# Ledger of designs, part 16: designed miniproteins, single chains, continued (4)

Each design is a single chain, and the fold is of that chain. pLDDT is the mean over its residues in the fold that is shown.

## One batch from the design tools (miniprotein)

Design m12521
Fold by ESMFold2-Fast:
Structure m12521 (fold): chain A 80 residues (1-80)
Amino acid sequence: MSPAQRELEIEVSIGLLRMMYAVLDREFQANPGWSLAEKLAAFEAAFQRFISKIKDPETRAAVEREGAELLAQLRARVAS
């Protein structure tokens, strides 16, 4: 709620998003039976679920921007 607390919450939330991305990437590497499209759909669902838990709108917007960039990279790989 204070500006300093919001900046900290943004940094922590982005850090958690990046950690979640790395964990999910490793998890999908352990499931070779899944198609790349199925892995992308799972990533999208996980990111939307994570974003929905963030109550502060500025923190949510910052995390959505980071998540959108990561998802765009994954979608480009699926399209290739």
Scores: mean pLDDT 76

Design m12522
Fold by ESMFold2-Fast:
Structure m12522 (fold): chain A 79 residues (1-79)
Amino acid sequence: MEQGAGRRLAEAFIAGEASLEELTRFYARQLKAAAPDWPVEKLVQMVVREVAEVLREAGRWSEEAERRAREIALEVLGA
């Protein structure tokens, strides 16, 4: 269930049917569940990397979008 949901959200985001927040929150929650002992900064870096790849695939990558993804990841993982 969970592994297929990430791919569906990435495809929905590329199609314009899902938000950057929804995509980033999903990856953050998935990674935290898989690696609960990792430092928050490492989890944030990994989430931002995965989201940035989806942004590049969608042709929507920008410094602003990557910064927004980092803010969302910090909210989920650090707060």
Scores: mean pLDDT 79

Design m12523
Fold by ESMFold2-Fast:
Structure m12523 (fold): chain A 70 residues (1-70)
Amino acid sequence: MEKEKKGKKILEDMKEKVKKYDKGVEELRRAAGESTSPEGREVLLRAAEELEKEKKNYKEKGEKEVEELK
């Protein structure tokens, strides 16, 4: 069935993209921890928070797309 194959592809693509987001968040949080400036730390932490929001939005969209294939 083509729907099952499409669902698997979407989940696989989501998994790859989520991995990239997680790595980006990790790097930003690490940079924030190494920052010697309070302002610099805040900027990096906010960037990490924004990237987490993008990840959540992407994941929700992908899950909805898979649900629509059922």
Scores: mean pLDDT 78

Design m12524
Fold by ESMFold2-Fast:
Structure m12524 (fold): chain A 89 residues (1-89)
Amino acid sequence: SLEKLEERGKAFAETTVEMWLRKKGYSKEEIEKLLNSPEEERKKLYEEIEEDYKSMPEEEKKKFAYEVMMETAERLGDEELKKKIEESY
């Protein structure tokens, strides 16, 4: 359904940002502050994440994508999505 797709998309976006910041060594408190910063600052952060991800070696990129998707499925309690990810990676 569209609602499930939107829920998955939102969870994926939020999980991506949090996991990327954790990988870069940001504390939980710093991450929470960044996610609550003004829209223009968040937009700049999202652009930085996208550029960094695109510049990653293919192996690192695949590993990060897998970890983000698995964490997203766990946060949603979506066992079907989790199984599909495990079968695809």
Scores: mean pLDDT 81

Design m12525
Fold by ESMFold2-Fast:
Structure m12525 (fold): chain A 92 residues (1-92)
Amino acid sequence: MEEKKEKLLEFARENAEEVAERLLEEARAFLALPEEEQKRLIEEAIKEAKESETALEQLKFVIELLEIALEARPDEAIKKLLEIFKEILEKA
């Protein structure tokens, strides 16, 4: 990780409850989308991660944030979003 990303992850761990609240809102918003829209966004994310090293690094960073959030607040929506992002990474 770059120094900036490492500092952001450290800040996220120290403020894990607040990070979890924000990511829970994002997770609920995504899971409220129609299944076809969710599938399209996932396919676009896989393509972007395959074509861009920066996008792949950003994906890994978001996965770490989701793991921090899930440890602070075990919530089904956060867990489902984390599994989706891990699937995107696996297919990239």
Scores: mean pLDDT 82

Design m12526
Fold by ESMFold2-Fast:
Structure m12526 (fold): chain A 85 residues (1-85)
Amino acid sequence: DEKVTEEVKKLIAEGRLDEAIELAKKNASSASVLIETGIALSFKERYDEAIALLKQAIEVGNEEQQKQAEMAIKTVESAKAIREK
């Protein structure tokens, strides 16, 4: 999953956002991949997609990953509110 997370971050950095989302969805059993992808998408202002992946991470993650994803969702929602004025 470290390798998958690195590839997702690379795709996002290259502007290949749809490919990054597809790769994350193919690894949707890994809460860590979903959390990292969601956070990275939020920096590209893809807020709704970021929130969707983070919500999925809550469903598949352990208790600590659920808390991390919930905190990330709050951060992304705050960023969205500022940018979508």
Scores: mean pLDDT 80

Design m12527
Fold by ESMFold2-Fast:
Structure m12527 (fold): chain A 67 residues (1-67)
Amino acid sequence: MEEEKKKLEEEVKELAKKAEEPSALTRLGQLGFEAGQKGFDEVAGLAFKAAYEAEKRRKEEELKRQS
């Protein structure tokens, strides 16, 4: 159980670093949902927060291109 939790947490951290990729955002959402289903609410929160921060960065970059 703890090993699975740690594995999911590490994957979330790695995907957060690659969150410029659309596939990474999709995977983060899947990991957050999976962690939540398994009762790893901490990991689920990390995944959703990483996805939110990635989306924020994308919007900031988009705004710069439109300026």
Scores: mean pLDDT 75

Design m12528
Fold by ESMFold2-Fast:
Structure m12528 (fold): chain A 75 residues (1-75)
Amino acid sequence: SSEEEELIKKAEELAKEAEKIYNDPSASEEQKKKAQQVAYGLKSAIRAVKEEGKLSVEQLEEIVEKARKKIEEVK
């Protein structure tokens, strides 16, 4: 569905944002660690929805919301 496609795109954008944080040489070790965890979680969730059908749209939405909050805390 278009809603699923939009959520996957948002998850991919958040994963890229997290990757920018952990690749930033000015970021602390704690910031990098948290950003890596967020990026890994989002990539795993995207794969579970797209390739394995093991995650619902509602579960992806919850993961995206939690990831967004964690990224804001790390910035």
Scores: mean pLDDT 82

Design m12529
Fold by ESMFold2-Fast:
Structure m12529 (fold): chain A 100 residues (1-100)
Amino acid sequence: EKEVKEIILLIKIHSLMLSVRRWAEEHLPPEVAEEVKRILDEAREKMKNAKSLDEIMKVFLEAMDRVIALLEEHGHTEMAQVLRDIKKELEKEYEEIKKL
């Protein structure tokens, strides 16, 4: 049960990061899109080297906060709010897994 929930959380995290990266390429000015992609690509590399789900979550949450701040700075308030809400749900799922 716990292992299955961890795998599902990891799938959600990686899927979200890929979707945000693609959305940024399609919808943001090139300079902003490159910054979002840089943040996400750096986070993915750190996650590959992570030794635990705790380390992956820390990297993910820090990367999402940076992307959200960048989107808010550039007036993409609705997308920033969507990411903030998804971040909260994934963080909640992680805390529930930790109790298993």
Scores: mean pLDDT 88

Design m12530
Fold by ESMFold2-Fast:
Structure m12530 (fold): chain A 100 residues (1-100)
Amino acid sequence: YRELGIEDAKKEDDEEIKELIIKAGELLEKNTEEDLEKLVELVRKIAELAIKRGTPEATARAGVAVAEIYRRVTVEKADPAALLDEAAERLGIPVLPRPA
């Protein structure tokens, strides 16, 4: 969970976008499958609202929050095995192939 992206977006003056970002941060902390499904729906709502507002400031802050949330859900979801394999590759330790 990366504080900078969501915390900066929480400072947004648009209350609707701010509330959605706060809710998304809470769901991200819980990190359950059910909460991740709700998080994806919130990401969609934040993006749609930012587009509807049409201001560069609202779009930029919502975009940062959406990107961070989406990244956590689809790319950086905690998988201890995957994290260990990446650490091993970085240190030059051979990693055994695993079934998909």
Scores: mean pLDDT 56

Design m12531
Fold by ESMFold2-Fast:
Structure m12531 (fold): chain A 100 residues (1-100)
Amino acid sequence: GPTEEALAHLEEALEAVKAGDYEKALELLRKALELVPEVKQEDYPRAIELLEEIIDVSDNPEVLRAVLEVLRALLKVTTDKENIIKAIALILRVIGKLLE
């Protein structure tokens, strides 16, 4: 379903970033972004974990901006306090990377 597709796109985006294929990573992040409203709440921790891993391995500003958009979309739809705190922490980390 949409959750499994969104998570697959994020996993493939992480591998594309590790391979230096930023064009593919951006396309996959955009596809994941479109599916965010359809993602099950129970799978938000996994989505956040994958986004954190992409942040860890990339300094590419276009990839970081795309990750920021996905995190903002998750923050808009999540009601879970722990997911909210984690998403905000990652947003601040992305902004920090973009400024340095």
Scores: mean pLDDT 87

Design m12532
Fold by ESMFold2-Fast:
Structure m12532 (fold): chain A 78 residues (1-78)
Amino acid sequence: GVETALRVIAEALGESVETVRRRARDPATYQRWKDELIERYQLSPEQAEQLRAMGRDDVIRLMGGYLAAERGIDVQSD
């Protein structure tokens, strides 16, 4: 869920969950995260289009999933 993703993002960035949650309320922040995900993970055109259409919570979940995969963490359990 979103809370699990926020914890993974916080660990990856070396920040508190509260700090990441505050930053995620800024549209500029999650828009930057969309751009970083597309570029860093070389998403397909289809994946990039889906990501561009996503809202904040979906972007948080997806970013958490990619960061967890890099670290060998399973985030699929709520």
Scores: mean pLDDT 74

Design m12533
Fold by ESMFold2-Fast:
Structure m12533 (fold): chain A 62 residues (1-62)
Amino acid sequence: SAIEEAARRAGYAAGGAAARGGDSPEESVQTGGLAGKRTAEALGGDGEAGYRAGTEGHSQAV
């Protein structure tokens, strides 16, 4: 469903940014690509790995 896919993408975006600290493809390649790998893992794994947008700095979205 479009809504479900959008919700998962929102989680992925928040998780990817929170897990690696933002979007830095250039640095990801230079640093070792671990940040990119973390983002890829968050893409398939939502939940804890995909920190919600509200918890990016607070870590208290329950």
Scores: mean pLDDT 48

Design m12534
Fold by ESMFold2-Fast:
Structure m12534 (fold): chain A 72 residues (1-72)
Amino acid sequence: MEEIIQEAESLGLKLTEEAVETLAEFLKKHPQARSLLRFILMLAAGEARKRGRDVIEAEDVREVLATLPLGP
C-alpha cells in the first residue's frame, strides 16, 4: 500500500482510497505485477482524464487491470 502511494506521489498522481485498496489487493494476488506499478498508474491516470477527472478512482484501476496479460 505505501509503495502505491509513494509511486503515485512521485508521478504527481492522486488516487482515491478505494483506488489504492483495489490496486493493493491486485498486487497481493499477483505480486509479479509490482514491476508494472508505474505503468498501471500511468494508464489509470489516462482513463481518469478521458472521464474528465484529475483523480484516479477504483473504476479507472479496474479498467486497466482487466487489460493486463495474466501469465500462466
Scores: mean pLDDT 79

Design m12535
Fold by ESMFold2-Fast:
Structure m12535 (fold): chain A 104 residues (1-104)
Amino acid sequence: SAADQLLAQVRAILDEMVRRATEAVMNEDLASAEQIVNDGTARLAALLPALAAALRTFGEGVKDALKDIYNETKDKEQKELLAQTMLEGARIGLEAAIARALAA
């Protein structure tokens, strides 16, 4: 169905965004991680215009969480673990929310 194809595109964008942002975090490149979140969120907003405002808020929240982790955590391994955990949690939550919105 068209909804199944749309959800598959959403999953592909989210998987790429999380993979690339995680790689940037592991390379200690917060600026690239933020840009990857911006690009992924923009691609999702183009695909789902009705959710554009919510997706922008989501992207800002993810970037703010990454900045907080990097500013407040001094241990490199803890920064990486917290950032990876947050990014994966954000992906799972957003994917579920979009799937619910598409089913409505």
Scores: mean pLDDT 84

Design m12536
Fold by ESMFold2-Fast:
Structure m12536 (fold): chain A 82 residues (1-82)
Amino acid sequence: SSELQKKEQIDKENQQRLDKLLQQIKDKIDAGKPLSDVEIALARIFAKAGKLTEEQKEAVEKLPPPTVSSFVAASIIYASLS
């Protein structure tokens, strides 16, 4: 059915967007670039999901805790794409 095909396409596109966000955050961590509060919150979500290396996870834990607002925003982004 067209509805199932549309869902599969959306799920694929969402996974690609999630993978791209993960890679962008990993690249910033590895390069020592500053992360925004939302990016710190996303990085913590990715760390909890087992998507970061041990070194990247330790680097993120050393960053200041994100605001509740930024964590909510990051959680919505992650949930929308996962």
Scores: mean pLDDT 81

Design m12537
Fold by ESMFold2-Fast:
Structure m12537 (fold): chain A 65 residues (1-65)
Amino acid sequence: KKYEKFKEALSKFDLPEELIEEVAKEMSKLNIPEEEIEPLAELVGALLEEGYDKKLILEALKKKY
């Protein structure tokens, strides 16, 4: 269910479907509080759209959660 929320928020950005699914799946494995899911996914989506490295973003999230 967390996966669906991350996927929905990320789908608002101009990103490849495969990238959205992969990032949503990885983020759904983290202990991210329910109230942080949408704002965090929107931040991640914006960073990915700006060309930031997916691996760097996910590594930072894993250190925080």
Scores: mean pLDDT 81

Design m12538
Fold by ESMFold2-Fast:
Structure m12538 (fold): chain A 66 residues (1-66)
Amino acid sequence: MQQAQDYIQQAQQYLDQGKNYSKALSLAGQAIDLAVQNNDMKTYQQATDLARQAVKKLGLDGPAAP
């Protein structure tokens, strides 16, 4: 759990600073994997929200979106 929270904090840091959105997405993805392994719904929700923000910043946004 702590490892997942560390990844969440790092991803949030990158998003807040307008840095490396791809790195933020990678970190959020690792936090999601850990949350799934630990059945941690709260951490999963936080990591997924960060991943969505990173995807939006990268312009990758959704199925069949340009």
Scores: mean pLDDT 75

Design m12539
Fold by ESMFold2-Fast:
Structure m12539 (fold): chain A 59 residues (1-59)
Amino acid sequence: MEKKKKILETIIKIMEEEDITLKEAIRKAAEKLGISVGEIYRLFGSQENLADAAVELKL
């Protein structure tokens, strides 16, 4: 599975299971995947781009 998709799926799963904010879910996903929060933002370019992609996957 593509790294970006794996990150998005992990973030969405955490948000759904724990009912937490996107920022907290990003932190937890980074921890779970063994990467930095900075690496996630590097891959998506911005928190806004990541949020848009996450909303699309939820629907």
Scores: mean pLDDT 75

Design m12540
Fold by ESMFold2-Fast:
Order: sequence, then structure tokens, then C-alpha cells
Structure m12540 (fold): chain A 90 residues (1-90)
Amino acid sequence: KPRRDYPIRAYVPAMPAGLSIRDIAEQIAKHLGGRVREYRQGPVIDADGTEVLVRFLDPTRVENETTVLIYQDGKLVDEIKIKGKEKVDL
């Protein structure tokens, strides 16, 4: 069976309005003091040698704000609020 090599995971329950997956991953990386390293299996953030796997729970759900839940070894350790962008004026 495939081993789960990411003890730290960030769960994104909804997409903030006007933000891409990349924008969200970069904001999480900035909050953690790290950088995005991988996109093939979803964004992976490297924060001082610690890898954080970013998982989008419902990328079709768009909201004004989302709270990203950071889990380490199955426990909630941090929360990051990400606010969507303003709508483009037509």
C-alpha cells in the first residue's frame, strides 16, 4: 500500500473568490515561511525542510473567504484565513 509521506497537511475547504490554486498555495507558503516546491500531485510547500501537502476538499465551491486547516499527525495545529479578491468591475 502507498505510504503517506506528508505528516503535515493543509486542507482548503473552498476556493476564495478570484484566487487560483497557485495563489492559495503561495499564500499558505508565505504564512508558513516556506515556498511551493511541487504541483504534480497538488501543491507541496517546503517550510524549513518540512513538507506540507495542500489538499483542496471542494474546488468547485467558491466563497468570499476560506479557512485553511493545518493538520500535523492527524491533529489541528494551525488555521489560515484567506480572503478572496474583489470582483472585476465591468
Scores: mean pLDDT 75

Design m12541
Fold by ESMFold2-Fast:
Parts: structure tokens; C-alpha cells; sequence
Structure m12541 (fold): chain A 68 residues (1-68)
């Protein structure tokens, strides 16, 4: 999950919209597999990684993590 969050941060530097879509897809994939803990961990890690590049997406990811 952390490795994916790091990759997402690099993508966000070049394409913030693509990074946002990829983050939501990854969280959705974990939720669909019933892995709520990995979904939560990823959302938290991604939010931290994205905060300096895309604070709007970071805030959204924190909200998702809190709802899980």
C-alpha cells in the first residue's frame, strides 16, 4: 500500500487528475475484495503523500479513510 501511495505521488506531480482517479480506483478495489484495512491504510498513506502536491485530493482521501 505504501509503495502504491509513493507511485501515486509521482503521478500527481505530472497529472493530478489521473492520480485522483487512480487513488479512488485502488480504494474501490480493496473495498470490493473486502480488505477494508488495506483500503484505509492506502487512503491514509496516499493522503500524506499527496498533501503537498494536491491538497484537495488529500483531504478527500482522509475523509474516505475515516469512513472506513
Amino acid sequence: TERLAQRLAETAKEDPEVADALAEMAIGFYKANGDLQSARDFAEAAAKALEPVNPKTAQRLREIAEEL
Scores: mean pLDDT 74

Design m12542
Fold by ESMFold2-Fast:
Structure m12542 (fold): chain A 63 residues (1-63)
Amino acid sequence: MENKEKVIKAAEAVGASPKALERLRKATDEQAELGYKGLKDIADNATDNEVTKEERDAIKKAL
């Protein structure tokens, strides 16, 4: 599974800077898998105090 592309797409959807996106493209597959799992946890379990509803919805749509 190429979860790295999903992580980049999710970051882009929440308005990550071009520099942040470039950094994500250079991440290892292990770092990308951890990022994917983190984003999925945010999408499923994060509270409004941790992320906005708009950011959560954008992450869900990108995954």
Scores: mean pLDDT 71

Design m12543
Fold by ESMFold2-Fast:
Structure m12543 (fold): chain A 66 residues (1-66)
Amino acid sequence: NDITIGDNLNKSGNDYYSSANSTMDVGGTSSDDSKSGLTDTANVNNSIGNNYTTSSNNIYNSHIIS
């Protein structure tokens, strides 16, 4: 998690293309249990501005639906 928070670019379920949003996407997995609405909102914001429809949407889509 130490190196992942700073270099969370090509980790499972993270931002493969948008390095800036990689730390944002991590929050989705962290609080999905109780605060799915909060984490889901963060992931939705990420996909809206990060062009998930191109290629990165394959894995990140699992975050926005969680």
Scores: mean pLDDT 38

Design m12544
Fold by ESMFold2-Fast:
Structure m12544 (fold): chain A 77 residues (1-77)
Amino acid sequence: SLSAEELAKRAELDALAEQLKAQLAAGADEKDLEKQRVLLEAKRLGLPEEEVEKILKAIEAYYNDKVSAEEVEEIAR
């Protein structure tokens, strides 16, 4: 059987999964959906808060840089 802490974590994961489903149904932006997926996965894996913050910042940078890089590539071609 799961410990009380593990049961509480599972309840949190279920709540995050429901939030993700609601965001998907509402047609949320890809960046926001990816951040929500990372929060769910980080909670599942028990990642430290510091690592979660790094990943979320990397996702924001990636989406911003991807748009800029695509614009530069189109100009260069």
Scores: mean pLDDT 70

Design m12545
Fold by ESMFold2-Fast:
Structure m12545 (fold): chain A 91 residues (1-91)
Amino acid sequence: GAPAGSAVREVTVAGVRARVWIEQEGDTATVTVAFEEAPPAPVTVSVDGVEVARSTGTSVTATIPAAAGDHTVTVRVGDDEATVTVHAPAP
């Protein structure tokens, strides 16, 4: 589930609201994008400029090598995109 507090960021892409968060586990992190309803087109998720996942579902998860700190997540749905900064706390 989503971590409590300010670790969860909200974004709107292609008219759909999504929550974006990062969960750190040692030297890896799991980035999750959860849409409040089905997005109208396939979803592409990029972290720090690198494509990490593609999905047609309401939830997208990707495991990445990640240092603690701020990471830029770009969520693209069809012709629309949104970018948000998520924070991975130190272990």
Scores: mean pLDDT 77

Design m12546
Fold by ESMFold2-Fast:
Structure m12546 (fold): chain A 118 residues (1-118)
Amino acid sequence: SMREQLAAQIKELEAQKKALEDKVAAAEKKIASMSKAEQEAARALAETIAHPERWSGAQLRIVALRLESELTGRPLSPAEQAEVQRLQNALDVALVDTAADDLAALDAKIAELREQLE
């Protein structure tokens, strides 16, 4: 029924919201464990990758470095490990900074679908 389809969509969006909240909480905990210098560097790099297309580039670079290491059996160099860590820290900061807008969009969609059930 249409009501069952709406209920299923609400449940899926609520699951997406919880997954995002859990991911944000994990990122915040990781940022809190960083040194002040690491936090400042991560924030500066996050500002550079603030656009969605640049986030994908950072994620692809991490995957490419890890995949090359796995395929060649060569461990990542200290410089490559440091690059992966800097990119991951910046992505964690960018996630936290954008999460409020993403969570608000999910809440608005859940509210819209709940009104359709009345």
Scores: mean pLDDT 82

Design m12547
Fold by ESMFold2-Fast:
Structure m12547 (fold): chain A 108 residues (1-108)
Amino acid sequence: SELLRLLEEARELVREARRLVEEGAPVETVLEKLEELRDLLRRAAELETDPALRAALADFVAWLDAQIAVLREAAATESPETVRRIALAVLEGAEAALDELTAAARAA
């Protein structure tokens, strides 16, 4: 399944972003990985022919756009500790969404 392949690639981007947060990398590097994830999922949505899966992918993209904006604002206004906590929460949310999408894609 092309979608399952793209979702596995997305999961690896989330894993890379988590590693960057754990290593104390600059927030901009983490944001770049989240933007790569968003762009990959946007492409997955465009290629998907199942309307329910397409809608779920589009919803995930919209959620990621909102989270990227929140993290950018936090990076400008909050302490590094708070920014790290927000970044980890975003990554946890992304992992949960990928688990749900993977289950839905396997059931389709």
Scores: mean pLDDT 89

Design m12548
Fold by ESMFold2-Fast:
Structure m12548 (fold): chain A 84 residues (1-84)
Amino acid sequence: MIAEEAIKTAEEAIELGKEALELGRKAGDEGAIRLAERAIRIAKEAIEKAKTGKEKDALEGLLDAGVAALTAATALTLAKKALK
């Protein structure tokens, strides 16, 4: 179900974002920190949309969850690069 996929994707984005935030703070990379915080925020909003029970909101939640996942992955990459 689209809503379940949106929630799952968003939860994965939150976990990636938390890892990126921790590593970004350790590296002192403000860019990675800001992207990680943004990813977590978008993912949380995506979960709320998916929970409304409306098909349109579930689809928008899935798209937002995807954006959050890509943003979190980018933040994690930047944080790891800064730790080199």
Scores: mean pLDDT 86

Design m12549
Fold by ESMFold2-Fast:
Structure m12549 (fold): chain A 100 residues (1-100)
Amino acid sequence: SELEELARELAEILREAEEKYGNQVFGLAADELEIGIRNKDVRGGARAAIEILEDTLASKELSPEQRELAELVIRALRALIAEDLESAREYLREARELLE
């Protein structure tokens, strides 16, 4: 449930980013993470969210703040997949600071 709680918090950050920046790719990444939680495959959802965010970084021009947020969320999701919960929480905290 700790992995699921962190994944839920990351999905909330992605939803807030969608609203703040008006960029649907953050919402699409949140959708994949939420689907993973529902299917009890949090790591699968995290991998799908990473793919969306990495594709966005490669194929779209993001503002510097949007790029920094995407990179922090990718780091948090990779740490979550690795069960490095302390690193995941730290990247999550940094991402929240960008949205405030």
Scores: mean pLDDT 88

Design m12550
Fold by ESMFold2-Fast:
Structure m12550 (fold): chain A 89 residues (1-89)
Amino acid sequence: MALALVNVTFKEPLPEDKARELVEKEVEPVVKETPGALSYRVTVHNGDTASVGIVAEDMKSAEEAAKKVSEALSKNPLVESVKSSVFPT
């Protein structure tokens, strides 16, 4: 198994519910489309940032999911930056 962590910074603070909805809309399709992506969790931090954890079967699936999530979130006009890391478990 592997874990992908994607950290999102918003251009301006958002209400936490709106930040969560925005991130989940981009993450859910990627996890469904990526073979070997098993589950995800979104945590919002004071509306300024969000963290996405994705559990995958292997490192390649985690890297693919992290890349696709980062690309999708980076296209959103409310997102300033996205950083991702992948870890073996």
Scores: mean pLDDT 83

Design m12551
Fold by ESMFold2-Fast:
Structure m12551 (fold): chain A 120 residues (1-120)
Amino acid sequence: MERKITVYENVNGKTGVTLVERDADRVIGVTVEQDDDGNLTISAAVVSADGTPLGTFTAEEKVPKLSKEEMIELAEKVARLVRDGKIFEEAKPKVTDDGTITPEEAQEAAKRLRELIEKE
């Protein structure tokens, strides 16, 4: 498995971590990003080795400012949940008919994600 972590600070008022994992079967991408107001966005996407999209996940919550280490830890936990198939089955938000996720659906997804993390 190939793994790459990128950390960025104060890029357009946002601090975040992008984690990419690649193996023989799939590519997993996770982004954890927080703005100066404490708005945290967690995004995950999985693509199979043949390029077929397997799933996407987006969660939003407002939390106190996270350290880089906390953001990396969160991204690693999300990537593990994606590898285990849990995030798309248990924390998947409902999307509108036009494929747009609402802020309320993103907040509900964040709550479900936190429950999955706390069960470990």
Scores: mean pLDDT 73

Design m12552
Fold by ESMFold2-Fast:
Structure m12552 (fold): chain A 83 residues (1-83)
Amino acid sequence: AMDRDVALLALATLLSIARSKGYPEELIQALEEAMDAVVRGDYERAAEWLKKAAELSTDPDFRRLIAEVLRLLGHEEVAEEIE
């Protein structure tokens, strides 16, 4: 139960970082879709959108933060793919 709220807070932080750094709108949209999926309890769809956001990012530190959110959602295999 707590994992969902922690993941949502982490996703909100990622969105804030992406917006402050001026990342592409496609990346921001992917993070917003991931957040919507987490709210709906659809962690598999959230992982797909987070993988998309990571593929759109050239920042290894940002990709690592996305991987940490994937681990919070129980998708460690996807997290390893994007690092």
Scores: mean pLDDT 84

Design m12553
Fold by ESMFold2-Fast:
Structure m12553 (fold): chain A 105 residues (1-105)
Amino acid sequence: SSTKKKLLELVDQLSQLLLQAGSLLDKHQASRETLRLWIAASLTISGLGFSIEKDFPSEVILQELEQSEQLFNEVMEQLSQKDPQGAQQLKQQFQQIVNQMKELI
């Protein structure tokens, strides 16, 4: 469906923001704990894409989206200790995409 295609495009945008976050974490020599949070966020976003592609119920997709947002925000809290401006920008962009997805689900 048109909605499914748009949701998958938005998931790709979340993945791109996560890669940008990863680059900043590498630049700032993030701790193993922070990198584990980033890996967890990455896996949750991948799972979200799979659930959308396989037509999982809206309740499941919404829950996975909320978990992705929570984990990404935790990564941004850690990044903000070294790069508060970069963390704030990425957090805002991620929130905008999440809000667009919630309107479509």
Scores: mean pLDDT 92

Design m12554
Fold by ESMFold2-Fast:
Structure m12554 (fold): chain A 75 residues (1-75)
Amino acid sequence: MEEQKEKVVESLVTRLGVPREVAEKIVEALERNNWEFLSEEELEELAEETGLSKLEVREYTVAAIVELERLKEES
């Protein structure tokens, strides 16, 4: 799981240009939520923590979930 988590972080950093610290916070929030879609409240909290807009956090959250599902299928 930790290896797949790091690959998701790298995907956000290299493909979407997200700063590593921000990508790590997004992935940590998703891991706490069992990699399911975050609620509006969770998205707002994460936007505050990262300095991103709620829209950006939502988009990056979707990208992270998609990447994790791709990695799981390869396992």
Scores: mean pLDDT 80

